# Designed miniproteins, single chains, continued (4), part 9

Each design is a single chain, and the fold is of that chain. pLDDT is the mean over its residues in the fold that is shown.

## One batch from the design tools (miniprotein)

Design m12282
Fold by ESMFold2-Fast:
Structure m12282 (fold): chain A 81 residues (1-81)
Amino acid sequence: MLSEEERERLLKIMEVAIEIAKEQGEKGNEEMAKLAEELERARKENAPESEIDKLIARVYLELSEEERKKFEEKMREIHKE
């Protein structure tokens, strides 16, 4: 089981993934639009950490190299604190 602190970090990373997926969906990436909806459902249903991790990983894999670097930078900021 994740500690409360680890779960809070996971939820913050999930919020970043939702934002990125929504932006890419608005730009015409239908897979990213679906991933944003899946992540929002996972958040609403308090899904297991393993399910959230898989959805975040799928967002990461759909990103270009440049967008992956931005995502990794945001993740580093979350983990610093």
Scores: mean pLDDT 78

Design m12283
Fold by ESMFold2-Fast:
Structure m12283 (fold): chain A 97 residues (1-97)
Amino acid sequence: MKVTITVTNVSAEAAAEVARVAATFPGVEAEVLPDGSVVITGDMTPGQAATIALTALMGGGTVTITYEDGSTVTVTTYAEALALGRQSTAPDEPPSV
């Protein structure tokens, strides 16, 4: 999926770690901004996006994911990051009630 992940409120060390992790994925580009924010853009799997979000959250940062249609999702917990990673894949078990 093609998305833009913006990481804010993170230390310089955590920003560098997020950028490093993102750079390991093919087709993904990461930029550390002068303000210490990190912008990650590319065609990535839900799992790769979740990994980037989890890395940012470990640094105490706030993660905002912007989809191709312009919709945005703010991720503040590890559970939300994992769930967001799954949302781009059709659910294997739809809710019953």
Scores: mean pLDDT 74

Design m12284
Fold by ESMFold2-Fast:
Structure m12284 (fold): chain A 61 residues (1-61)
Amino acid sequence: MEEILKEGINKIKNSNTTDVDELQKIIDEFLKKIEEAGGDVEKARRILLQVATEKLLSTVK
């Protein structure tokens, strides 16, 4: 789980996109991987959404 979550966080940070739909697709991809690994999907969702939100806030004007 931790490795998949870290990969997801890094992909969000490195995507260079401000498209909410594109970020949501990345989140959904890694949430599915975490679910398949038997991890805590709700915890992972909160973390990935937080990272995506922080990324978007840094680019909002």
Scores: mean pLDDT 77

Design m12285
Fold by ESMFold2-Fast:
Structure m12285 (fold): chain A 91 residues (1-91)
Amino acid sequence: SDAIIQERKKFLEDIREELVERLSAIPGVTREQARAVVDALIKNNGLPPSEKELEELARRLGVSVEKVKEAVLAALRALAELERERLEKNL
């Protein structure tokens, strides 16, 4: 439903900067790389970006596709933790 979609979008926007901070804390991940990966994840409603989007991100950031995939996996783990924290807070 539209209400569920809007709630998901609001949650993702509310945690955007927290995700960027968590990724930027990883050795070898720049703030620019973290922001780009988080932006792609939020654009995809917290789901993994497509292979084409991962290749485009790698090209734009000047890094390997594997490095982008590692950052996306880290972002997905951080997102799962924040989602769990939200669920526990509302129980």
Scores: mean pLDDT 85

Design m12286
Fold by ESMFold2-Fast:
Structure m12286 (fold): chain A 76 residues (1-76)
Amino acid sequence: MEEAERLTEEAEEALEAGDYVTARRLATEALSLDPSDLRAHAVLYRAEAELAAKAGDEETAARLRKLAEEYEEKAE
């Protein structure tokens, strides 16, 4: 639990720094330890959305951004 929480915090920091590859990796690791972590899901989808946008896949990016927003709202 503590390890998963630490990874989620690091993923959030990477996302804030614009390091989407690191944010995706750390969020994925957090979810491997705690699949129910809503914040880790939000970070993962946000990072994947930005990576999709950089690759020119704007449709996937838009879908993933909406999904990230839903998880962010659900995280209490």
Scores: mean pLDDT 84

Design m12287
Fold by ESMFold2-Fast:
Structure m12287 (fold): chain A 95 residues (1-95)
Amino acid sequence: LSEEQQREMDAGVARVAAAAGIVSLEKAIANGTVTPESLREGIELAKKVIETAKETGDEESLELGKRLAELIADAARAIGDEKLAKEAEELVKEA
């Protein structure tokens, strides 16, 4: 039961982190302020969220992690970074 509470806490942290990342990226896209560095940080966040979701079995954090990766792929294509776009697309496929 303590292990279940720990899983719920880990899942909750992952959900909050992914949701915050999505909002921040959506604002950067709207304002045209996306950078390759911010997208790299987003990819690392999405990887951690997806890994945590798989370990905890939390479908909501998995969906948020995939959504973040999808937004990163779209943003990378918009700035012409094909390598970052492909990396983010692969992350979505493996999730």
Scores: mean pLDDT 84

Design m12288
Fold by ESMFold2-Fast:
Structure m12288 (fold): chain A 87 residues (1-87)
Amino acid sequence: MTKEVVEEDARTLVEATPEVIELAREAAESKDPVEAASKLTAAGIEAIALSFVADEAEKEGLLELAEKAREAARRIREAVREAKEKL
């Protein structure tokens, strides 16, 4: 990927982090275990994508963006963990 593509992808995923955290919260409040599993799976996939993009950003020298993407992935994983504890 070009540095510009990595930067845009990383920014887009970081900016979506609050919405992904909200998916984990909605999963914890869901009375349907299939809906809860679907939302937690979607949040988990986004955390994986953020970790991947963080590694690519680091390779391109975008260190601050890589740190933001890793922090976003950490926050999503924590939200998923907390949601699972409430289920």
Scores: mean pLDDT 84

Design m12289
Fold by ESMFold2-Fast:
Structure m12289 (fold): chain A 109 residues (1-109)
Amino acid sequence: EPEALAEVLDAASLRALLGDPAAAVAELERFRAEGERLAATEGVIVLEGPRPGVEDDFEAVEAAGRRAVLRQLAALTDAPVPPEADADAALLELLRRLMAEGRRVVLVF
């Protein structure tokens, strides 16, 4: 449901993804499953980051995925890519803008 998706994309959920690797992995798998389901629905925007390699450092993979998604969101909203320190706030703001425009957005890292 759109309400459940909005809850997952709130600041607390985003902080959980960034602060807890185990929680982040669980959320990424859930987002991927939801993204695959919604990809079959026309009018849905699916944003996909690079898939982690077996030997990749999780923090580096997470940062790269977050940056890839942020670049895609910035391009879709015609906004500049924010610096890393502001990435979390900027990601939430860009998502809120797209959702306010009636778009459904799914993040797949």
Scores: mean pLDDT 55

Design m12290
Fold by ESMFold2-Fast:
Structure m12290 (fold): chain A 71 residues (1-71)
Amino acid sequence: SEIERYAIRLAYIARQLKKEPEKIVSLSELFRKAGVPRELYPHWYEILTLASEYLKLPDEELEKLYEESLK
């Protein structure tokens, strides 16, 4: 589903941003950086919930899912 695809992208981007602790990013900016379409913004809670589950994955597994989400 698109919600799951963008949850994966959001998790990956959030993890990369945490490697730069001086960058404070708003939720809207995080969604923008992850490429979440505006049409999916009403589903923000579901996207964040799924992204939090994907954030439990090791870096290698999350990176593979992110690359697949870009196809």
Scores: mean pLDDT 80

Design m12291
Fold by ESMFold2-Fast:
Structure m12291 (fold): chain A 74 residues (1-74)
Amino acid sequence: MLDYVKALLKGMEGAIEEYMERNPDISQKELEDLVDTAVQAILKANPDLSPEEKKVIEESRKKMLEKIKERYRK
């Protein structure tokens, strides 16, 4: 069910990007909290995920947090 997880993560990334465009004054901390909340919701809704699927979710979370940090590095 890796394709399902990837679709959810892509939807999450798109939603975060749209939220950033609509809320240019949003803080780095608020965006990081939004990503964490979305990831926790995915994990709680899908308790039967394989270790490989959980790793993909964790890697996507780290990637999004890294992009957020880079954006605010001024």
Scores: mean pLDDT 78

Design m12292
Fold by ESMFold2-Fast:
Structure m12292 (fold): chain A 62 residues (1-62)
Amino acid sequence: SEAAKLGREAGELLRNAKTPEEAREGARLGEQAGQLNGPSGRVAYGGFGRRDAEEVIRELTE
């Protein structure tokens, strides 16, 4: 599905992010996937939770 594709892309961006901008883009795609998949959307971040995405952004910002 489109949600699964976006979630996979978001997860890859978050796993490989080297800049805060890349991590934020991954989080944005994961949020978009979550909107398509509805309330059950763990797939939104390619296996990451929302808190995991926020932590990646924080680590790259600091």
Scores: mean pLDDT 69

Design m12293
Fold by ESMFold2-Fast:
Structure m12293 (fold): chain A 72 residues (1-72)
Amino acid sequence: MSLEEVAELARKLMVEIAGLSPEKAQELVDRAREVAKDVREFITNLARLALEAGVPRDKVEAVVKALEKAIS
């Protein structure tokens, strides 16, 4: 998957799994993309930003696992 495709999937998963609003999910995804050079760095940045935003750790782990599975 391209970084663009992974970012779109991540936004969807942040809404569905983490229960974020579409607007907040997009904000975190955009910030994670801004500093990421590849898909792995994007996922790492997204996880950190989600935790900093107060998303429960179990929900962040579920999103990360789903993204890792999708890119495998």
Scores: mean pLDDT 86

Design m12294
Fold by ESMFold2-Fast:
Structure m12294 (fold): chain A 64 residues (1-64)
Amino acid sequence: MEEEKKKELERKLKVVAVGLRTNPALRRTPISRIAAALGFPSQSAFSRAFKEIFGKSPREVREE
């Protein structure tokens, strides 16, 4: 029912994952603010979805 929204969210999460490693502005942005910008209700919800897709937390990806 919401597969298209899920695919769009996955695409956005992939862009964010690359940005967390390569974009200095995203590296300086709090994870909670990125979560809110993507429409997540909390940083915990965002981290869970991110781990489900990439196997790593947003914080772990940023520290690579």
Scores: mean pLDDT 76

Design m12295
Fold by ESMFold2-Fast:
Structure m12295 (fold): chain A 100 residues (1-100)
Amino acid sequence: MPPPPMTPQQQIQVIRSLNGSIRSMFDMNRSSYSPDRQNQIDTLISQSDSQIQSMQQNGMSPDNAQQINTIFRQIGFLTRDNPDMYRISQSASDIATQMQ
């Protein structure tokens, strides 16, 4: 029997956890990136924080899910030389895709 699908509340919790992991890993590896790359990643993480907070306060929308998916895909691309960050970003993107 297939497992029941995650609820929107569970999906938001998973995305929040993965976003926190991305922030922690980026902070540990920050010095490996140029200042320009650091600013790009910081901006994307801040945008994901904003989208997650919006979903927690106002409920999940397809637009929020699409924006989060785009953000995590961009973080993954910018951090593709770090396998752990790439993997977590891809997992977050996959969950965001399921939220649509």
Scores: mean pLDDT 81

Design m12296
Fold by ESMFold2-Fast:
Structure m12296 (fold): chain A 96 residues (1-96)
Amino acid sequence: MEKEKKAKAYEEGAKTAERIADLLRQASQGTPEEAEKLLDEAIRIVGKTYAKYPEAGKELGKTIGKALADGDSYEQLAQRVEETAKKLKEKANELK
């Protein structure tokens, strides 16, 4: 019931994180203009995730913010987001 709904929220958050990682990998291979647009799209997706799944959105926002503060490349940021997706899947499984 409640735990199952929370597990699904983390699973959906993990799928969203995987999509963000794909966008960031495309940014790493694209032109600077394409990279900027893809990063902006990823940030918008994080904002939407905050609205629907606040806990997952907060974790994604923290991951992206820290990577940008550390001066990560788009490829490195994608790797950090993929690790966040893995953590969200683990949290979902712990609630089952």
Scores: mean pLDDT 80

Design m12297
Fold by ESMFold2-Fast:
Structure m12297 (fold): chain A 94 residues (1-94)
Amino acid sequence: MLVLRVELEAGGRRHVAEVPAEDEVGREGIAAYAGAVGAERVRVTAVARVESPADREVRAEVEVELAPSESPAERAARTREAMDEAARAVEAAQ
């Protein structure tokens, strides 16, 4: 199963959420929240969790710095792009 861990920095606070990569509603909620809180930095870690002890964990990390001038909609869009990029990087590595 592919899981996204999203870390948002906003106003000196860190917000953390985990969502399955296939949960589009959960991903949209995280992106909207990033816009609403004025996220200044977004770090997404995508992890393919495997049940077999013989399988290697596949991981990708994407980090985005957001400009102070960006709108809530732009912050949400860039958060969504970071989640999509991290998920694609793990899928490409499999």
Scores: mean pLDDT 80

Design m12298
Fold by ESMFold2-Fast:
Structure m12298 (fold): chain A 62 residues (1-62)
Amino acid sequence: SLEELRKRMEEIYEKARKEIQALRDAAARGTPAESRKYRMQAMEVAVKAGEEQARLLREARE
């Protein structure tokens, strides 16, 4: 259903948002090397979340 899809999309978004924020906060407090690592991890989390959302949308259209 559209409601179940919306709920799952919101759960993916909120989980990713919290994880990205935690990584950005860690990057701000870390060394230059740690900052680079955490920023890359934050980017990977964002990409993964986007891919999962795209998968759900594709499955809903099938």
Scores: mean pLDDT 86

Design m12299
Fold by ESMFold2-Fast:
Structure m12299 (fold): chain A 76 residues (1-76)
Amino acid sequence: MGMELAGETARGYAELIRELRERGTSVDDLSRLAIDAADQVLHAGGLELSDQATRIRDAAEAGDIDEAIRLLEEVA
């Protein structure tokens, strides 16, 4: 239960992060948003998405915004 909501959540965050990056938002701010995205994906999808959420958070904490977006798009 919640896998469709997790996919919609991941897609919305991926689109938002991409738009903010185009507007020149800092990597630190984009990383914080990607960490929030990982938490929201985990909350919506539950334990089945725990590994995916962890990978998104790890990429975000490393400042790898391109990888965080790609991982969010994999959930969508």
Scores: mean pLDDT 85

Design m12300
Fold by ESMFold2-Fast:
Structure m12300 (fold): chain A 55 residues (1-55)
Amino acid sequence: MEAKREQMEELVTRGNKLSMDILKNEMSEEQRRKKVEEIKKISAEYSALLAEVRA
């Protein structure tokens, strides 16, 4: 349980940093798409971990 909570906290931190990078920085369409896809994967992993913890 504790390890999953640490993973969830790390995912939130990484997701926030990626979102801030997209909002604050000029980047190519390709770079933006890659970061958005990473955020989607992070959100999916977070949701899966949250469901497991709450089960």
Scores: mean pLDDT 78

Design m12301
Fold by ESMFold2-Fast:
Structure m12301 (fold): chain A 69 residues (1-69)
Amino acid sequence: MKEDVKGLALEILSKGPQKESDLIDELAKELGISKSTVSKHIDELIKEGIIERKGDLISLSEKGKELLA
């Protein structure tokens, strides 16, 4: 589940920055899990330095981009 959130978040964000609320909604719908669960995984990815917040937007960090492929 956490790996599924990570994989899909990285794939979506590889296409460009996303509004945090839209990303949470999309991941929750796609994976069939609660928005609160998705938010916990997103916070963990930010803590790990894989994604970053820029105002209302979430984007891949350089580290996150290197994990794609």
Scores: mean pLDDT 80

Design m12302
Fold by ESMFold2-Fast:
Structure m12302 (fold): chain A 74 residues (1-74)
Amino acid sequence: MRLPSEAELLLFAAEMYRGLANYYKSQGKKDEAIEFYKKALELYRKALELSTDPELQARARRNIEEVEAELKKL
């Protein structure tokens, strides 16, 4: 079994927080959605900083742009 890198684990954690933010947004809980989107952004940015893998960096950057766009709509 392949062991995930720290950057991969941070990316996974960020995706989990983004999922939670989407859930709270669907429930009309704007403040909770904003909190979890901000947590996701922090983890995506940390994954990007620690990664030397261009594919993971591209995925993290794309998710950062999407989450920032979602935050602007709240």
Scores: mean pLDDT 85

Design m12303
Fold by ESMFold2-Fast:
Structure m12303 (fold): chain A 74 residues (1-74)
Amino acid sequence: SSEEERLERNVELLKTLSKEEVLLYLRIAYQEALENNVPLPEELVERIENAEKLSKEELIETFRELMRLILEHS
């Protein structure tokens, strides 16, 4: 889908950014999910709440998973 292609382009962009910038984008997406009452698995919420302890690669994968849930709920 065009949404999946857009998500993968965003993921490729995140790979070029700093860990701190990826964390900021993850937090923005998380806030959007909460405001739109997107149902999030408890395990994903725990990962996001502990995001500062994650590697850049783990942050990007967490962002990908979160964005898929947002898109599925929309």
Scores: mean pLDDT 86

Design m12304
Fold by ESMFold2-Fast:
Structure m12304 (fold): chain A 91 residues (1-91)
Amino acid sequence: SSMEKEKLELRALVHIIAASGEILVVERMLAKGKLTPAQIKRYIADLERMRAELRRLLEEAKRYNVSQKVIDRIEETIERIDAVIERLRAA
């Protein structure tokens, strides 16, 4: 139904916004060069949880034929999370 698709799109956008905010915080902390091993572990764990939720949302979005624009945004956000996790592991 249109209502179910709209709710799924809204859920996806909320999770994209949350992940984008976390990425911004982590990028700023990496730029400062002041991350402790405990902070790195915490940020990786948080980003992995956000990635898992976005992966679930991506599968649902494809199943319910959600707009390609929303699907592309979910995929792009997952790629951004993966890149930041690799930078955290290298720090």
Scores: mean pLDDT 89

Design m12305
Fold by ESMFold2-Fast:
Structure m12305 (fold): chain A 85 residues (1-85)
Amino acid sequence: SISDLIAEALAALKAGDQARAATLIGQVEERAKELERLSEQGDRRATAELAVAYHGLARLYEAMGDRERAQELLDRARALAEQYN
């Protein structure tokens, strides 16, 4: 699941494994792109999983010190909730 990828990426960051963290974050970002497409097609399970992806990516970027990207992802998660209810 995307939650598992986020957990593994966070563990890699905490361990100082920058290469592994970058690879896992890339996988979460690719999964988020797929979920965006499915959500746009009306898949509400994909919309819910996309929100998890945005919150998880925000936490990962915050852990890396990228506050601006983290805030952007949180704003996207909020917009998603407002649009799809």
Scores: mean pLDDT 86

Design m12306
Fold by ESMFold2-Fast:
Structure m12306 (fold): chain A 56 residues (1-56)
Amino acid sequence: SLEELVKKLQEEIQKLIDEINATRAKRGAAGKAFRADPEKYQEAMDLFKKWEEEEK
């Protein structure tokens, strides 16, 4: 029914909103961590990039 389709779309939209909010929270936390210890954060990022390149 149309009502079931609308409900399903609302659930999908809510899920996307939750994902966007989670991503924003992660970005905020990353920025705070960077300011607290920029060298350690950068080292972690460099290690992650190296790991990604080795996996490819």
Scores: mean pLDDT 72

Design m12307
Fold by ESMFold2-Fast:
Formats: sequence, structure tokens, C-alpha cells
Structure m12307 (fold): chain A 100 residues (1-100)
Amino acid sequence: ALTTLEKLLLSQPKSKLNEAVATLLERVAMGKLLMDEAGASEERKKEFLERQTARVVRIMEEMEAPQELIDRFREFAERLLSMSPEETLAELKREVERLS
């Protein structure tokens, strides 16, 4: 089932698409950072990021996000696995700033 946040994002007007995508980026990055703090294995982090990427891409498609934005999200999520916590925060900041 969709979460309350995901339902809220899907109900937003198209003018709020970039803000909705920024929220989804923040949630994926935060989940990865929490796994880093918990000392999760690379395999578990990869499985988490793959599941979250599939879920978020589906939500972005339902929001009618441009393909370029969906592709940028996929690339961001793939890069997160190889990043330190500090690099993850810096990359999140850059991607959110590009959406603002």
C-alpha cells in the first residue's frame, strides 16, 4: 500500500513536481544514511537502494515526471551505494538545489 506521504505527493499539482521529487530524494538518502549508521552490509544497502529506486520510479511515473528527471534519480540512487555518509549528504544537497 502507498504511504500517507506517497499519497500526498501523488495528489500535488504538477507545479510542485520538483518539490515532490526533492522529498523522495531526501527519503532515499536518509534511508541509506540510517543503514550506514546501523553498519549494514553492502549487499543489504544495495537491496534497499534497488527496492527504493523501483518504488520511487513508479511514483515519479504516476506523477508524470519527465524521463530525464527519472533517469537523474536512478543515477543518484546508484551513486549512493559507493558514497560515504558525508558524500551522500553533499550529493543530496546538489541534487535538491538543481530542483529548486
Scores: mean pLDDT 82

Design m12308
Fold by ESMFold2-Fast:
Structure m12308 (fold): chain A 99 residues (1-99)
Amino acid sequence: MEKLAKELIREMILEEASITVQAIAMAAANTTGYVLSKEEIEKLLKRSEEALKRAEEYAKKIEEEGSPKQAEMARKLLEGARLSYEAMKELAKKNLEKG
């Protein structure tokens, strides 16, 4: 079962990377004055929310199937994903105020 936890950790890294890249893109739009439509912002937020939900599901399964070190790694990855999602929400709000 530790092999499954290792595969799920890899998936969590990809989900966290996805949320972080979307937050960086929103920050770039805000700093350049590029205005995204409400529909575009909603789509990006939904993608980030779905990625966070998948990361939470993977973290739970790693806690059940993995070693203590794998569980700790999953907890740290989930913490990072949540912080990136909160940053994404704040940046999206700032972009909406411009358009």
Scores: mean pLDDT 84

Design m12309
Fold by ESMFold2-Fast:
Structure m12309 (fold): chain A 64 residues (1-64)
Amino acid sequence: MLPSANKLLEELTVEVSQSDNATIKSDFEEAKKLFEETPDSDTEKQVAAVLSLIGVQEDLKLLK
């Protein structure tokens, strides 16, 4: 698992919990699930999960 991805997940968990935007919360739950379900050995899926988390972070900056 990428160390920076764990930090991003922690930060997004706090930011999303403070958001009232249902779409952002839904997108974050999907990205979090993808990240948590991805094995440490599957680097390609880990990268996809991290990109999904970055997408949620960008949406938070634009919509919140």
Scores: mean pLDDT 74

Design m12310
Fold by ESMFold2-Fast:
Structure m12310 (fold): chain A 64 residues (1-64)
Amino acid sequence: SPMSEATKRGLLELAERLPEGSREEVIAAGQTLGAGTAAAAYELGKAYGPVVTGEQLRAAAERG
């Protein structure tokens, strides 16, 4: 799936800010980093449950 460079950078920034964030924290922070990052953070929050790790955010950015 073609993830934009801006979205990849946004997910890496989230990983640095929130190494072990709640789903709500990751989604809220993602909303401040542009529409692509917001959408990706929302989907990762749904996929990983109540906690989204920085490692999971980084892995998603690297796979995108």
Scores: mean pLDDT 82

Design m12311
Fold by ESMFold2-Fast:
Structure m12311 (fold): chain A 59 residues (1-59)
Amino acid sequence: MLDRHKELLKLPKDVAIQIVQDQIAQLEQQLKDPSLSPSELSQVLRELNELKSFLKTLQ
């Protein structure tokens, strides 16, 4: 889990936090799309939860 985000740990904490927050905002905007299929919605929710958990570890 979170293997795709390990490279962000090499960046300064503030830069990594900004990137993760931007990704969270993009995924939250996708959740507002009423045309998403249940499988697409499930994937977006999974990625959003993973990014939010990762953001907490960047404290």
Scores: mean pLDDT 75

Design m12312
Fold by ESMFold2-Fast:
Structure m12312 (fold): chain A 81 residues (1-81)
Amino acid sequence: SLEEVRKKIEEVVEKAIENLKKWMEENPDMSEEEKKLRAEMELGTIEIHLTVLSRVENVPQEEVERLLDEAEERFKKLLEE
């Protein structure tokens, strides 16, 4: 169901955000370009998970796009801090 996909993706996104935060805290001297690249790599992984889960749960493409956009916004906000 869409609800199950949302919950699973939210867990994946939370873990990815936590990992990126820790990486940034441990590497304060890294460039903004490196931060963006790492965020893009994490988002790519989330997109793969979302694609697999959406096919298994028969989630509409519109909802898949919405969930990915929500994840992208969270990473953007993290990088703006």
Scores: mean pLDDT 80

Design m12313
Fold by ESMFold2-Fast:
Structure m12313 (fold): chain A 70 residues (1-70)
Amino acid sequence: SHADFQKLLQKIQDLIANADNYSVEQLKEEYDKLLEEAKKLAPKLSTMQRFLLLAALSELFVVIRQKERS
């Protein structure tokens, strides 16, 4: 549903905003959980919603990689 999409998108955005409060290991664990949630939700999403979710997950992935190199 749209509500489930919005909740997942918000979780990803909140994690990105608060990434400095977490270790790399914690961020990777949360990323894996969010990716699995996205996979389960994907068949119920529009093409646009899938694109936005992938974009947010990609941004989180970049944040994690930057933190690993610090």
Scores: mean pLDDT 87

Design m12314
Fold by ESMFold2-Fast:
Structure m12314 (fold): chain A 100 residues (1-100)
Amino acid sequence: SDKELLLEAVELAARALEEAIRYAEAGDFEKMKKVVEEAIKKLEELKEKLDEVSKEQVDGLIEELRKAAELLLENTEEGFEQARAMLERLREAVKKMKEA
């Protein structure tokens, strides 16, 4: 179902951002970029199976992952704090979707 595929997309984005943050904190920006790139590819594949409204939601997740990668590449405390806040928002979205 679109609801299950959208949940899968949000969970994928959350896991990818968590892993990207860990690599960036370790100074491994090459692996961080690879994690984000692979997640975006998987989100594009999931998007092909979704209706128009759900596709827009997945596009939003892709843009959030791109923004998070840019923030992590800044290698600043402010950039890391913003990326962690984005991860927390994705985690809350997953919780809400599972409760619905």
Scores: mean pLDDT 87

Design m12315
Fold by ESMFold2-Fast:
Structure m12315 (fold): chain A 84 residues (1-84)
Amino acid sequence: RRVSVAIAVATAVRDYLVNELGLDEETARKIANEVLKTYLETGDPEKAAETLREMLLKAGVPQEDAERAAEIVREMLTSADRAA
């Protein structure tokens, strides 16, 4: 369950970062991989979302866009948790 959810989220995060935020594929992949790693290690959607937010800010993404992306990822992981 968690591995499948984490892979789906990493794919969706990468697509979001490239298509919506205009990040290059290498940067998006690196960020998505760190989010995936955090979620697999902690099992905590909030920590995964916080990792995404901090990495986006370090990559020069505006705070508003970074916070919105983190909210989307948190909701995706929380929805997976609600599915039982």
Scores: mean pLDDT 77

Design m12316
Fold by ESMFold2-Fast:
Structure m12316 (fold): chain A 77 residues (1-77)
Amino acid sequence: MIKIVDVERIALDADGNPASEEDLQRLKELEERFLANRDTYLAAAVREGDTLVVVVAETPEPSREDLLALEEYARAA
């Protein structure tokens, strides 16, 4: 079973880019954290209007089903 480690909401501008330097920095920190733990971490990002919902989860055996479940979690969050 996957364990949710982090959920962040990043504000987006009209072009779909991070709306502020703070939003860009938070996104970079999430990406760096994911890359440092890529063997055990899964990440999904879903756009809800002007917000990007990023969910990071830990699982010992990442699967396609886990990725789909994480995307659905992000859409519901």
Scores: mean pLDDT 75

Design m12317
Fold by ESMFold2-Fast:
Structure m12317 (fold): chain A 70 residues (1-70)
Amino acid sequence: APSAAEAARGAAAGARAAAEGGPSAHMVLDQEVIKAGVGVEAARRGREAGAAGDAPASMEHSLQAAREAA
């Protein structure tokens, strides 16, 4: 649903603003990177449990694009 995509966009924008807004965001990012290294699949499943609906579908596309760029 389009409402889910809009919510996902808001969350991404918020995370970006937080990263630019303070050093605390750097610490959170570091932890996320570590978690991704240990288990990308486990992290995705955990987020899926927290975020219901179509949000994970939009995230999958974004994650794939990021990996391709990296």
Scores: mean pLDDT 52

